# Designed miniproteins, single chains, continued (2), part 51

Each design is a single chain, and the fold is of that chain. pLDDT is the mean over its residues in the fold that is shown.

## One batch from the design tools (miniprotein)

Design m5749
Fold by ESMFold2-Fast:
Structure m5749 (fold): chain A 120 residues (1-120)
Amino acid sequence: SVKDEVLKALDEIIEIYQKALDYLKKNNAPEEIIELLEIAISDQEKLREALEKIGDDDLKEIRELLKAQLDREEYFSELLKKLMEKYKVEEDVAKYLQEAQQKVIDLIRKALKKVEEELK
């Protein structure tokens, strides 16, 4: 179902963020950046739990939750950029985090597109 594809995308996002968190801890990243990623993971887990409770046919509700999630992820991306600049994070670490965040946003957009196409 479309809901199953969305849940799978959220599982992939959680894995991307968990790998990024491990990478940050290994590279002694600033605590504030680590905390932001932990908040992002928690936010995704809450969304996954909410989506599990929605009926497979409630595509409009799934769409609204994904739209809200996309807005939150774009906000997290802006905060992450500001924190990386504040702490003068090394270029290789910054690039890794930017690529991880872009993959997350792309996965949400793809899931949202799938739901919107099913609603037509």
Scores: mean pLDDT 88

Design m5750
Fold by ESMFold2-Fast:
Structure m5750 (fold): chain A 69 residues (1-69)
Amino acid sequence: AERLLALARRAFAAGRYDEAEMALAVAINQDPAAAKREAERLRREALARGDHETAAVLEKLIAQASALE
């Protein structure tokens, strides 16, 4: 799952939210706890940089991971 989490991080940084969401969704099915932790880290980074739009997308993914955890 680490490669998928790294891909998701890069995609979010580039503004490719669909790609990031897809990568995190696959990671959630393999390791929901790790995917949730990564999404939480990305949300924290987005908020620290003032990227509220990115934070909103990550909130959705965190909820999805929590449902499977």
Scores: mean pLDDT 78

Design m5751
Fold by ESMFold2-Fast:
Structure m5751 (fold): chain A 100 residues (1-100)
Amino acid sequence: AADLADLSPEDQAKLREIYDLAVKGEFDKALELLEEILNSDDPNRFKVAEAAVSIIAFVSRIILDKEPVERALQLIENSKKLTPEEKKVLIANLRAVSSL
């Protein structure tokens, strides 16, 4: 897992917002932020996306809802900025963390 202290203040703020939205059940907004991360020109996009995916998967597991996980999977697959290898890692992490 990425050490959050190694991320920029802006990236840390995005991850905190995703967490806050997910725990409130505002998954539409949380997934919109994930989509922005997955399609950004940020050189840290993979590291930030890995943390964001883990947050969404973890909260989805706690609330016993698979819909946010399936939506996150579609966003990862549709990313035009990630390599095939990066997509594979994110999907594997999403599936592992979200297992009920």
Scores: mean pLDDT 82

Design m5752
Fold by ESMFold2-Fast:
Structure m5752 (fold): chain A 87 residues (1-87)
Amino acid sequence: SEDEELIRRYRELVREAMDVILDLAERRRLGLPPLSPEEQARLERAHRLMDAYAQAIVEVLRQPHLSPEESTVLLARLFLERVAADE
């Protein structure tokens, strides 16, 4: 199903972004050196992905009559459309 592939891609990108952000938080906790330029670029991409996710959530919340399944598909679609626009 196209919707299943779309949901899978959305989940992969959000997980990737969260992993980068959590790694940065752990580095700060451990007092590790400042981020390299490459690490900084990865962090900036992770922030853009999380911004896209937040915007998609707000739009889905404006549609309270949708089922959980319909909400998940809409969330994935809106998120991926924003990611594509930023690339």
Scores: mean pLDDT 84

Design m5753
Fold by ESMFold2-Fast:
Structure m5753 (fold): chain A 80 residues (1-80)
Amino acid sequence: SKEELIEKVKELASDPEKLERIDRLATRHIIDDPSLSGDEALLRAVKELLLEEGFDPKMIDENSEEILRAFKEALKEKGL
């Protein structure tokens, strides 16, 4: 469900190992395409982890703005 998707996004932002992987993926996206914003690169990285967790690609795509917002809000709670 959408609620489970957003809860997983918050869980990813709370896991140091997942955060390091997201940072590496986002950095690689920017290296491959320097025209990407930090937010666009970050969103792509988070979406990749959500796909690996078994979430539906269409549901991920339809909720892109909420995914980015939830992830950034969770990072602020961690002081990151």
Scores: mean pLDDT 85

Design m5754
Fold by ESMFold2-Fast:
Structure m5754 (fold): chain A 60 residues (1-60)
Amino acid sequence: SMDDVISDHTDQYTRLHDDLMSRLDSSTSIDQSRRIISDYNTQMNGIDDQTTRDIQDIQS
């Protein structure tokens, strides 16, 4: 169902954010932090794209 898709993707967002915070806390340089943020943005966009596809794939 659409609710299941939204819930699953919300959980992925939460896990991704927690991972971001942990990685940033462990970062020792600006360059490392920049890469971590870039990776986060890439993964977040991937989740958004997948959510859109999953919604479109739900048969009416």
Scores: mean pLDDT 80

Design m5755
Fold by ESMFold2-Fast:
Structure m5755 (fold): chain A 92 residues (1-92)
Amino acid sequence: KTAKEYIDNAENALKTAKELRKTKDPSLDLYIDILYGNALINVVKAAEMIKKGEKMSKEDIERAINVLEELQKLGYRSEKLEEALKIFKEAY
């Protein structure tokens, strides 16, 4: 997988979670949390590939930063998220 493919997967997971959240169905809360977790895992993997020297367009870097910032607003805080955000901001 490429860094771009990981960003595509992260963005799709976040989009699906946001659509499910609009239903206001509390029975979906666990599935929504799993989707947010998958978004984080994929974005972190993309950051690791950038750190190893893979190149990514500014547009794809912006997409990655947007996913990470949305996850932070939802209360997801971790050292890996902070490190990934720093990697993408330095690459931008």
Scores: mean pLDDT 84

Design m5756
Fold by ESMFold2-Fast:
Structure m5756 (fold): chain A 66 residues (1-66)
Amino acid sequence: GAHMERGIAGAEAAVERARETGDAALALSAKHEAQKLAEMSTGELKERALEVARRAEEVAREAGGG
């Protein structure tokens, strides 16, 4: 529903900001939130949340000096 879509959009925005600022902690926070949203969703919303979590992991790794 609308709450789930807003949650995913918020996590996407956090990943974007983490990438721009090099904030590994923000990226990890976004990853954990996206993973929770994926567990609570199905279909396309679940796939979108999982993709956000994967992207957040990449940003965290880059920002964390990996």
Scores: mean pLDDT 82

Design m5757
Fold by ESMFold2-Fast:
Structure m5757 (fold): chain A 87 residues (1-87)
Amino acid sequence: GPPQTQTLEVEVPEAAARSLLKPGDAVQLVATADGRETVLWTGTVTAVDGGRVTVEATSTGASGMDATGFTLRTAAGEVILRVEEAA
């Protein structure tokens, strides 16, 4: 069947969103675990509203369950997503 597409909303620093992201840009969500990077999904930016980025994304089928960090990767650079570490 066709790839499953999901609408995802991602919070990033507003300055990073303004400099690195615009509607139509191709992006990847990359998970990092034990120094290993895995692409969880690929997508296209559909909206940018301050630090709130809307992406239409297709899953790669990979699991991010054991991930310690997440990065949004673009042609213009990488945006490290804020992970709230529980103390």
Scores: mean pLDDT 74

Design m5758
Fold by ESMFold2-Fast:
Structure m5758 (fold): chain A 77 residues (1-77)
Amino acid sequence: TVERLRETLANTTDEDIRERARAAGFSEEEIERMLLAREAMRAFLDGDLEKFIELVEKLEGVSREEIREEIEELLAS
């Protein structure tokens, strides 16, 4: 499961995510959060906690709990 998730993240481009999310009716803000959450999840899976924290901090105005919830959605879905 974790390995499959890493492969999916490696093979999915930012443009691919944007096009899919836009077609589904997501806002630009939601798309940006999805892309950043994906990068944070990738860093977390790689064991790069420093990069994970950096990406979390880049989401200014978003609580750590909200960021965690978004990551959990990506992991569970």
Scores: mean pLDDT 69

Design m5759
Fold by ESMFold2-Fast:
Structure m5759 (fold): chain A 60 residues (1-60)
Amino acid sequence: VEELKKEIERVNKDIEETRRKLAEADAQGNGKEGAIYQAVLAMLEAAKSFLEDLIKKKEE
């Protein structure tokens, strides 16, 4: 359970970093990089939801 909570903390940091990179790409007008970071952000959010579900099962 603690390991999964640590993974969620890491994913949250990755989400923050990806949002910063997305903002930089948007500021530079780099639509290709922006699209990539949007996809990465969606994947990270999905991974977070999956980890939260695993914690819920483990804490039963």
Scores: mean pLDDT 79

Design m5760
Fold by ESMFold2-Fast:
Structure m5760 (fold): chain A 74 residues (1-74)
Amino acid sequence: SEFDKLKEEILEFMKKHKIPEEIIKLVEEALNSKDIEKAIKLAQEAVMRLSEILSDEEVKEFAELLGKALNLKV
């Protein structure tokens, strides 16, 4: 499915950039949440935390992938 493909791309991005486990957990909780409002809040928290360790361009790329994945759940 398109969602599974995006999830794979998100996981590869996180591995490539050696993202801390605590942020990975936030992303996984966002992707697996049945509550879309909760998922969006967790995703926003993950993106904000990533902005402290990644470049602006990398954060934008990640946010786009995550947003596309979450949009497929609604």
Scores: mean pLDDT 83

Design m5761
Fold by ESMFold2-Fast:
Structure m5761 (fold): chain A 87 residues (1-87)
Amino acid sequence: HMRVREEFGVKEADKEQAVNAALWALYRAAGRLDEAIAFSKDPSKAPPAEIEVKEEKLNDDYVKITVRVRDAETGLEAEAVFIAKKK
């Protein structure tokens, strides 16, 4: 899916987990609970969405990851914020 620039050496798996959590929250908020559950079991079943990921250095060990997702069909948006350990 979308490529995220690894500015602070945050693991790609942590970024992927943050994106998946934001998408799950989006579809749940849209009343698409069955689609959210399906997506949590199989990421290939994700409906089309625009994904924006922002990384912000908190200190030498931690990065704040902000993920904004927008449903391409409805324009509904969700935002999730995560703290990830830098490596």
Scores: mean pLDDT 66

Design m5762
Fold by ESMFold2-Fast:
Structure m5762 (fold): chain A 61 residues (1-61)
Amino acid sequence: SETEKLIESLKALGELLAKAGLSLEQIRTYLEWQISQIEDPEHRAALTKELERWLAELEAR
């Protein structure tokens, strides 16, 4: 689905930013801004939920 593709893109971007040495705060700020640019409120809600899950996983590493 389009939502699944957006989630995979978000996770891929997050992993790239983490590998580039960005902090959790920097990654959160940037990805939250990217999500805010999405027109579809359902996509924004789904991506926000997945971002919180992914950031929690990253912090636990």
Scores: mean pLDDT 82

Design m5763
Fold by ESMFold2-Fast:
Structure m5763 (fold): chain A 67 residues (1-67)
Amino acid sequence: MKMTAEQAERATRATVDGMIALGWKAEDLQTMKRLVELAARQGRITPEQAEAMLAVLDEAIARLEAE
């Protein structure tokens, strides 16, 4: 559902920002992408939730790698 993907995006963005503040690197965020993809494959999250979470992680990784 739409709201579920929006909630996942918001929660992931807050979590990622917090982790970066604690010194997490692009490699750590790439590991999180693999876990999100695995969770979607196992049916633990919806494809829409996974897409929203992966988009946030991709944005954060790009920002860290562009530094």
Scores: mean pLDDT 78

Design m5764
Fold by ESMFold2-Fast:
Structure m5764 (fold): chain A 106 residues (1-106)
Amino acid sequence: EKEALEALKEVIKIVEEADKIFEETKDPEKYLEALKKAIPALEKLASLSPPEIAAEARALIEAIENKDLHEAMLQLLLLFQTLAEKSPSPEVRKLAQEFLDSLRSV
């Protein structure tokens, strides 16, 4: 669905900006502060997604709000893996897989 794809694009943009901040600063608090900007897009993605994906998006939001860096990173990877494997949208699956592939190049 077009709206789910746009929500995912916004999440990816914010995650890439947060990753750049973490690479430059090595500061977990600045990384998590940057990731908080993705919460509205993650809530939208959750509302438009099957329950399994919605639960993983909400788990990521909770980790970000709790300032748990390791949990946030884990939930982010799990969300994108589930999006790539199980999203009903072929475009969402492709975009999620492209994001995961980009992480392996870093």
Scores: mean pLDDT 83

Design m5765
Fold by ESMFold2-Fast:
Structure m5765 (fold): chain A 80 residues (1-80)
Amino acid sequence: MDLTPEQLEQLINVIGLGIIRLRQNGDFELAEKVEELFDKVQASTNIEEQKKLLLEIIDLLLSSKDPEVQELGKKGLEIL
């Protein structure tokens, strides 16, 4: 199923909040990994590659020790 522009915008917002919270919590390594994958999503012209990268980002958010970052990962799964 294709990502709608509305779904992509919601995912961008969720990921952005995740990066901000990770940096605020001092989890710079995880924040950097999420940012690198997110840059690849924005650079990609292939929807299947974008979906794969978005799932990798969501998995990283879910792997966080921060319950609020984990909740953002869950929201990402619900949007995707």
Scores: mean pLDDT 83

Design m5766
Fold by ESMFold2-Fast:
Structure m5766 (fold): chain A 75 residues (1-75)
Amino acid sequence: LRQQADDLRQQGQQLYQQGNYRQAGDQFRQAGDLYLQSGDNRSAGLSYTLAGQAYLQAGDYDNSGLSYRRMGRVS
C-alpha cells in the first residue's frame, strides 16, 4: 500500500509540474486514500492537502473542498 501510494504521489508531482492540475489532484487523492489504508495518517493528510491545492489550481472547487475535508479527518 505505501509503495503504491508513494508511486501515485510521485506521478501527481510530475503532473503538477507539467500543469496538468486536475490529473495531479486525482493522483494525490488516490495516494491519500492508500496512505490512510496503510495507517500513514501524516502522508495521507499531506496528500489530501496537495490534492486540494491541485484541484484549486484547476478551478475544480468541489473536488478541492472535498480533499481538504478529507485532510481534516486524518489530522
Scores: mean pLDDT 80

Design m5767
Fold by ESMFold2-Fast:
Structure m5767 (fold): chain A 89 residues (1-89)
Amino acid sequence: SAEELAEKAVKYAEEAMRHALAGDPEGFVRNAGKAAGYAHGAATDSGNWDLGDEAQRAFGKAAGHAMANDPEGAVRYAKEGAELSKKAA
């Protein structure tokens, strides 16, 4: 269901945030990518494509901040992506 896919997106966003706090940008980007994929799945299943697109953009910004060695920015956008993923369901 859309709700199960959104819950997976949140789970991987939370895992990404743990990697950011541990100083692991590679682990962050990998998990943020998984979160984005599940957010897309939730939006596709529910028909809330605008929210799914916003969630994917948020996770993309989060990954960019992680690659720039900005864990605070990475966590901020990952939280936004997780919240948008819940709304997309």
Scores: mean pLDDT 89

Design m5768
Fold by ESMFold2-Fast:
Structure m5768 (fold): chain A 102 residues (1-102)
Amino acid sequence: MQLAPDDAGLEEALAARESVEPLSEKEKALIRLAHYLARFLTTGDPAAAREAARIAREELGDEELAERLLEVAELAEEDPEKAKELLEELLREREEELLKKL
């Protein structure tokens, strides 16, 4: 039953989350990013990876992450399974970087 914009569903979910506790703009950007990354891992939809890249660039200012996510989106148009594998590697690298900051 999905002729509704996916972006409307995300914004409604963010509004519901803010009804519990106020969120910063950076926290909202991270939630949007996580939503589109999860959608891409589930569906292989290149549009989800492109929206994640846009959020990384425009809301987080992370050009490197945005470029890597655009590579995932381009690969997904030809081989969505390889694109998912590339994204999983990218997320693993980011998790390792976070652990090194401890």
Scores: mean pLDDT 73

Design m5769
Fold by ESMFold2-Fast:
Structure m5769 (fold): chain A 97 residues (1-97)
Amino acid sequence: SEEEIRKELLEYIDKKIDELIKRLQALSKQYAEEPTQEIRDEILEVSSAIATLNNAKLLIERGELTDEKLRSLQYTPMSKEVVEEILKKIRELKAKG
């Protein structure tokens, strides 16, 4: 059902946000000890991906999730990958009926 798809998609997004927050915390500690451009770039990518996931979650909660709105959340290369993973998850959940 559409309600089951919504629930599973929200659970997927929440788990992914938790994983990325842990990664961001680890990167922030590394950056504090040894500030490199590479670590700073990774922090920006991970932060952008977290923003994409939070915005996608808001769209789902509002019942406003569309492919077009989701694709508008492609801020960086990692956020683009996150959008494509969410779109793939939606297709997989719909296919399982």
Scores: mean pLDDT 88

Design m5770
Fold by ESMFold2-Fast:
Structure m5770 (fold): chain A 84 residues (1-84)
Amino acid sequence: MERLREAARKSVTKEDLEIALQDAKEAYRIWKEKKDSPDVEDAKRLVASALRVIGVGIAFGVLPRTLEDFEKVAKALEEELKKL
């Protein structure tokens, strides 16, 4: 696990983290506000692009499996962006 986290951190750029953060935040927003509407399909698309977020989430110890996990990933990415 630690080697995978190190590899992910080394291969991910600041721009990749910013894109992942936006995708995580937007998926959480659509899921929270519109989970019973056709906009859930847009959330699914963002989850697909958020596979990069899953890679980063493994590096930071958070894997998005639930609505709460997307919020945790967004917060973790936001804190890491403050450090970079």
Scores: mean pLDDT 56

Design m5771
Fold by ESMFold2-Fast:
Structure m5771 (fold): chain A 72 residues (1-72)
Amino acid sequence: SRAKELEKKLMDILKASRSEVREAANLRKREYLERYGRVPSQTEVLEDILREIDERLAGLEELKKKAEEEKE
């Protein structure tokens, strides 16, 4: 299952349990329901969370590069 593969990927990145990943996904689904009146699929939510984490990590890498530039 694509959702199960995404859950495993998020568990590895966050060093979290599967239940913790599912709890995060359920919270995101509730926010989407409140905002859009629709519940997204498990796969869609997990992909959104993974993308957000990837973007955050990329941002941290850019901050690291900037800090190295300031060091010079």
Scores: mean pLDDT 78

Design m5772
Fold by ESMFold2-Fast:
Structure m5772 (fold): chain A 61 residues (1-61)
Amino acid sequence: MAKSTKVESEAEKEELIRIAARYFEQHFGLDAEEVEAELRRLLAEGKSIEEAVREVAKRYM
């Protein structure tokens, strides 16, 4: 590939959010829709997906 710099598309970020929310639902018994909304809010605040996931995990540890 000619481009070495790849920015995650909005669609790819959305898919990762859904995967993470489902993971929290399965392992912590949380509502996946609520977790997805929380992750989206954290991303809207300028956090990365990794940071958003860690914040949610920290709340439900």
Scores: mean pLDDT 74

Design m5773
Fold by ESMFold2-Fast:
Structure m5773 (fold): chain A 116 residues (1-116)
Amino acid sequence: SFVDLRNALENLVTALQSRDLDAINKSLNQIESLALSTSNDDFHAAVVSVLKDFIDGQITSVFQTLNADQSVSAEKVVATVLALIGDKEEILSPTLSNKKKVRALRAFSSFYLSQS
């Protein structure tokens, strides 16, 4: 249901914020399962409702953190931010399949966790 999907997406946000790998994997697997039984329109509406502000906030936070780090080149900062914007565009796409959106969400989550 839309409620189950929204809850799974909210659980993913909480898991990412707490950096809980087990919770992240459980939430992503649940989202993937729900994506198979959800219409593209309903999946898109749920993803935009739950993840858009979170993703925008994380991209801003990453930019601020890397830009403040004098050991990180300007080119590396730009490349990192553009990669995250690419994942965001796929996750929030109104036209991509749910399967491709889940793949982009897994990529974004993996990148988020790789940031020490």
Scores: mean pLDDT 86

Design m5774
Fold by ESMFold2-Fast:
Structure m5774 (fold): chain A 97 residues (1-97)
Amino acid sequence: SLKEKAKELMEKASEYFNQGKYDEAIRLYEEAIKLFEEANDKKGVARAYIGRAEAYLFQGKFDEAIRDYRKALELAKDDPELRAQVEAGLAMAERFR
């Protein structure tokens, strides 16, 4: 399914992120966003935006990170755990911007 393919891309993106390969991680998160959107999986879209935002943050691309975190917050407003993760990331990005 599209959702399963998106989850595989998320796992691979996380592996690239852990290796410091942020551009490769960002590309895979971008593909995962599209697949989760096609699957109408709002929580999946939010998680993929969080992953891409974290990769942007580690690259020092703070404006891109803030944009993606804000999109994730809108999608995950009813999820306290994801909201807390986004708020922490936003605070970090805004502090170093």
Scores: mean pLDDT 89

Design m5775
Fold by ESMFold2-Fast:
Structure m5775 (fold): chain A 72 residues (1-72)
Amino acid sequence: MVDELVKKIRDMLTKAGLPQEEIDEAVEAAKELLEQGYSEESILRAVTLILNSGSRITKEAVIRAAEALEAS
């Protein structure tokens, strides 16, 4: 459930060499999106999209990416 998604995000971003601040931002976004009814698949896709873009990971960026993926 929530804890499994959070662990997967933390493990993925830690392995990618991201700073703890960015990992925490992604985790906060994931928790908020789950509370709003977003699927784990959409949340993981949003995090991966930002990671692959090379942009700084922020809670706002993850939420916007998830919203854009749901609208598509």
Scores: mean pLDDT 82

Design m5776
Fold by ESMFold2-Fast:
Structure m5776 (fold): chain A 98 residues (1-98)
Amino acid sequence: MKKEKELFKEILTRRDVYSFALGETPSKKDRELFKKAFKAIINKEDFDTIEKIINKLTLPERAALSEFAYKVFKTKRFRELFKKARKEVRKRIDERIR
């Protein structure tokens, strides 16, 4: 497994990619909450705890974290969480262009 610091940098990069696609700038105030969600995922906390934290974050952060959670857990519940975030990203991109 990659070191925790390397995994966190990778997820920050994924968040920035989603932010760029959506034309949004990540908020620095949400950084601690984003890190808390990341820690909950790597510590293998329950789905409800992780989902509750993720749902408090912006769409780019929710997309990046739900993608990471699905890669870590590989369960149907995390797959559906990521699929939902990905659909919302696609919808926002379409609305921004039109």
Scores: mean pLDDT 80

Design m5777
Fold by ESMFold2-Fast:
Structure m5777 (fold): chain A 57 residues (1-57)
Amino acid sequence: DNEESARYVRDLLEKEAKKYRDLSKKSTDPEESKKYQDKADEMLKAGEEGVKLALEV
């Protein structure tokens, strides 16, 4: 069902976002660090929104 699938996708996005956050912290380039941070934030937002939409109705 959509809820189970959305939670699975959120879990994957959380794991990927954590990797990007780690890359951001280890990056020596401030612009690269910001890009990784933005990617992590976008992934987390997408995962949360997906679950919220699946729980709608």
Scores: mean pLDDT 80

Design m5778
Fold by ESMFold2-Fast:
Structure m5778 (fold): chain A 87 residues (1-87)
Amino acid sequence: MEDYLEALKLFEELLEEAYKKGRKVTPEEVEEEARKKGLSEEAIEIAVELARIYEETGIGVFPAKALSKERGEKLVKNAEENSKLMK
């Protein structure tokens, strides 16, 4: 839960900041900021996957509080894999 919630919080903060400045959030930016804040490798991976889903689908709102860490990670990975298959 912690890694997923920490990743989601970072992604949402970066999305809000980008919106205020009239720019888009990229997976690369999310990875850099997550590393600077000292997030775990698992949290960094999840945050990058959330940013990729946003880039591909425009969805910036994800369920958080009702998901376990493992379930949240699987949800993000499944969405990314489905996106790749649709290309």
Scores: mean pLDDT 67

Design m5779
Fold by ESMFold2-Fast:
Structure m5779 (fold): chain A 57 residues (1-57)
Amino acid sequence: SEEEIEKYVRDFKEKMKKNLLEQGYSEEEAEKKSNEHGDVLRTLLLARQRRGEKLPK
């Protein structure tokens, strides 16, 4: 469902932001990069759903 995709994307963004901060990125850069990558992930997951493919857990 769209709700499951949004939860998955939210978790992904939080994990990515934390990893970028640990790598020495600034708070602003980490948030921007995590948001950009999360938005791409959302698009891919929606495309998978349209094809009837199983979403990741």
Scores: mean pLDDT 81

Design m5780
Fold by ESMFold2-Fast:
Structure m5780 (fold): chain A 111 residues (1-111)
Amino acid sequence: SKVEELEKLTEKIEKMSKEEFKANFDDILELIEKYKNSSDIKVKKAVLKLLKTLVEKIHKLLSKEEAKEYLEKLKKIAEELLSSLDLSNPEESKLAEEVKRLLDGIDEALS
């Protein structure tokens, strides 16, 4: 149910207009905050997919100046997700590499 909720939200975000995206952004972040510390690897993977979709939408819908505050918030959440991962677990270690790639992309966009 948590994975399905995150997947449905990801599909909705992919279809959002700029105004809908801005209006819903803080509620989306609140949901991510609720699930990012889940012990379920499937939930963590769904959270990462949602974060990637949010970054893609920011790049498509927002100017570089408008994007900055949104990307800073997503960077903080992605750093917290990375810190929650057990690198001794192979699936979580692989997920950590994907989170690091997302963080590198955000840092490049913020420079």
Scores: mean pLDDT 87

Design m5781
Fold by ESMFold2-Fast:
Structure m5781 (fold): chain A 93 residues (1-93)
Amino acid sequence: NAQKKANEIGDEAGKAFKELRERALASQTEAEVDAIFDEARKKMDEYISKLEEALKDLPEEERQKLVDRYKKGFDGSIERARAEARAALAARQ
């Protein structure tokens, strides 16, 4: 079941991004925050590649719609976490 595999990858990605967010919130410098979110972007690319492989047997149009939905979700999660980390850092300085 392609959808079940996609959900499992999404759950794994969510856990990884939560851990990165916690590390970013503990950061003492803007450079540390930026480095963590560079790492998050690399992990996003890895999870998207896993999703494309898990969904490879779906029709191209359906596969693309699902991949785009996950990309949007990951991007939104990363950018929200980055904004939160930057705000927390600014409040401490």
Scores: mean pLDDT 84

Design m5782
Fold by ESMFold2-Fast:
Structure m5782 (fold): chain A 95 residues (1-95)
Amino acid sequence: KWKEYYEEGLELYKEGKYEEAAEKLEKALDILLKENADNKEIAEVYYKLGEVYEKLGEYQLAAIYYKKALSLLPEDDPRREEIEKKLKRVLEKLK
């Protein structure tokens, strides 16, 4: 189930094991996409992948995932402001 991989990814992220966290989150994403899951659930995993790749210093990939998360969230979602700030931060790193 996607939630198990997502929770494993969150635990690995807390442990600073960012590459392993990305692997688990990508497995969660694969399941969600296969099951035609809700856009908010898919956005949550994209957002966390953005955070993981930002920690890995992969700023271009982090920006891609943050943009994907924003594309799936409704305009009134309270998470949008935080994700937009993080996106701006990683884009500044690419200059």
Scores: mean pLDDT 86

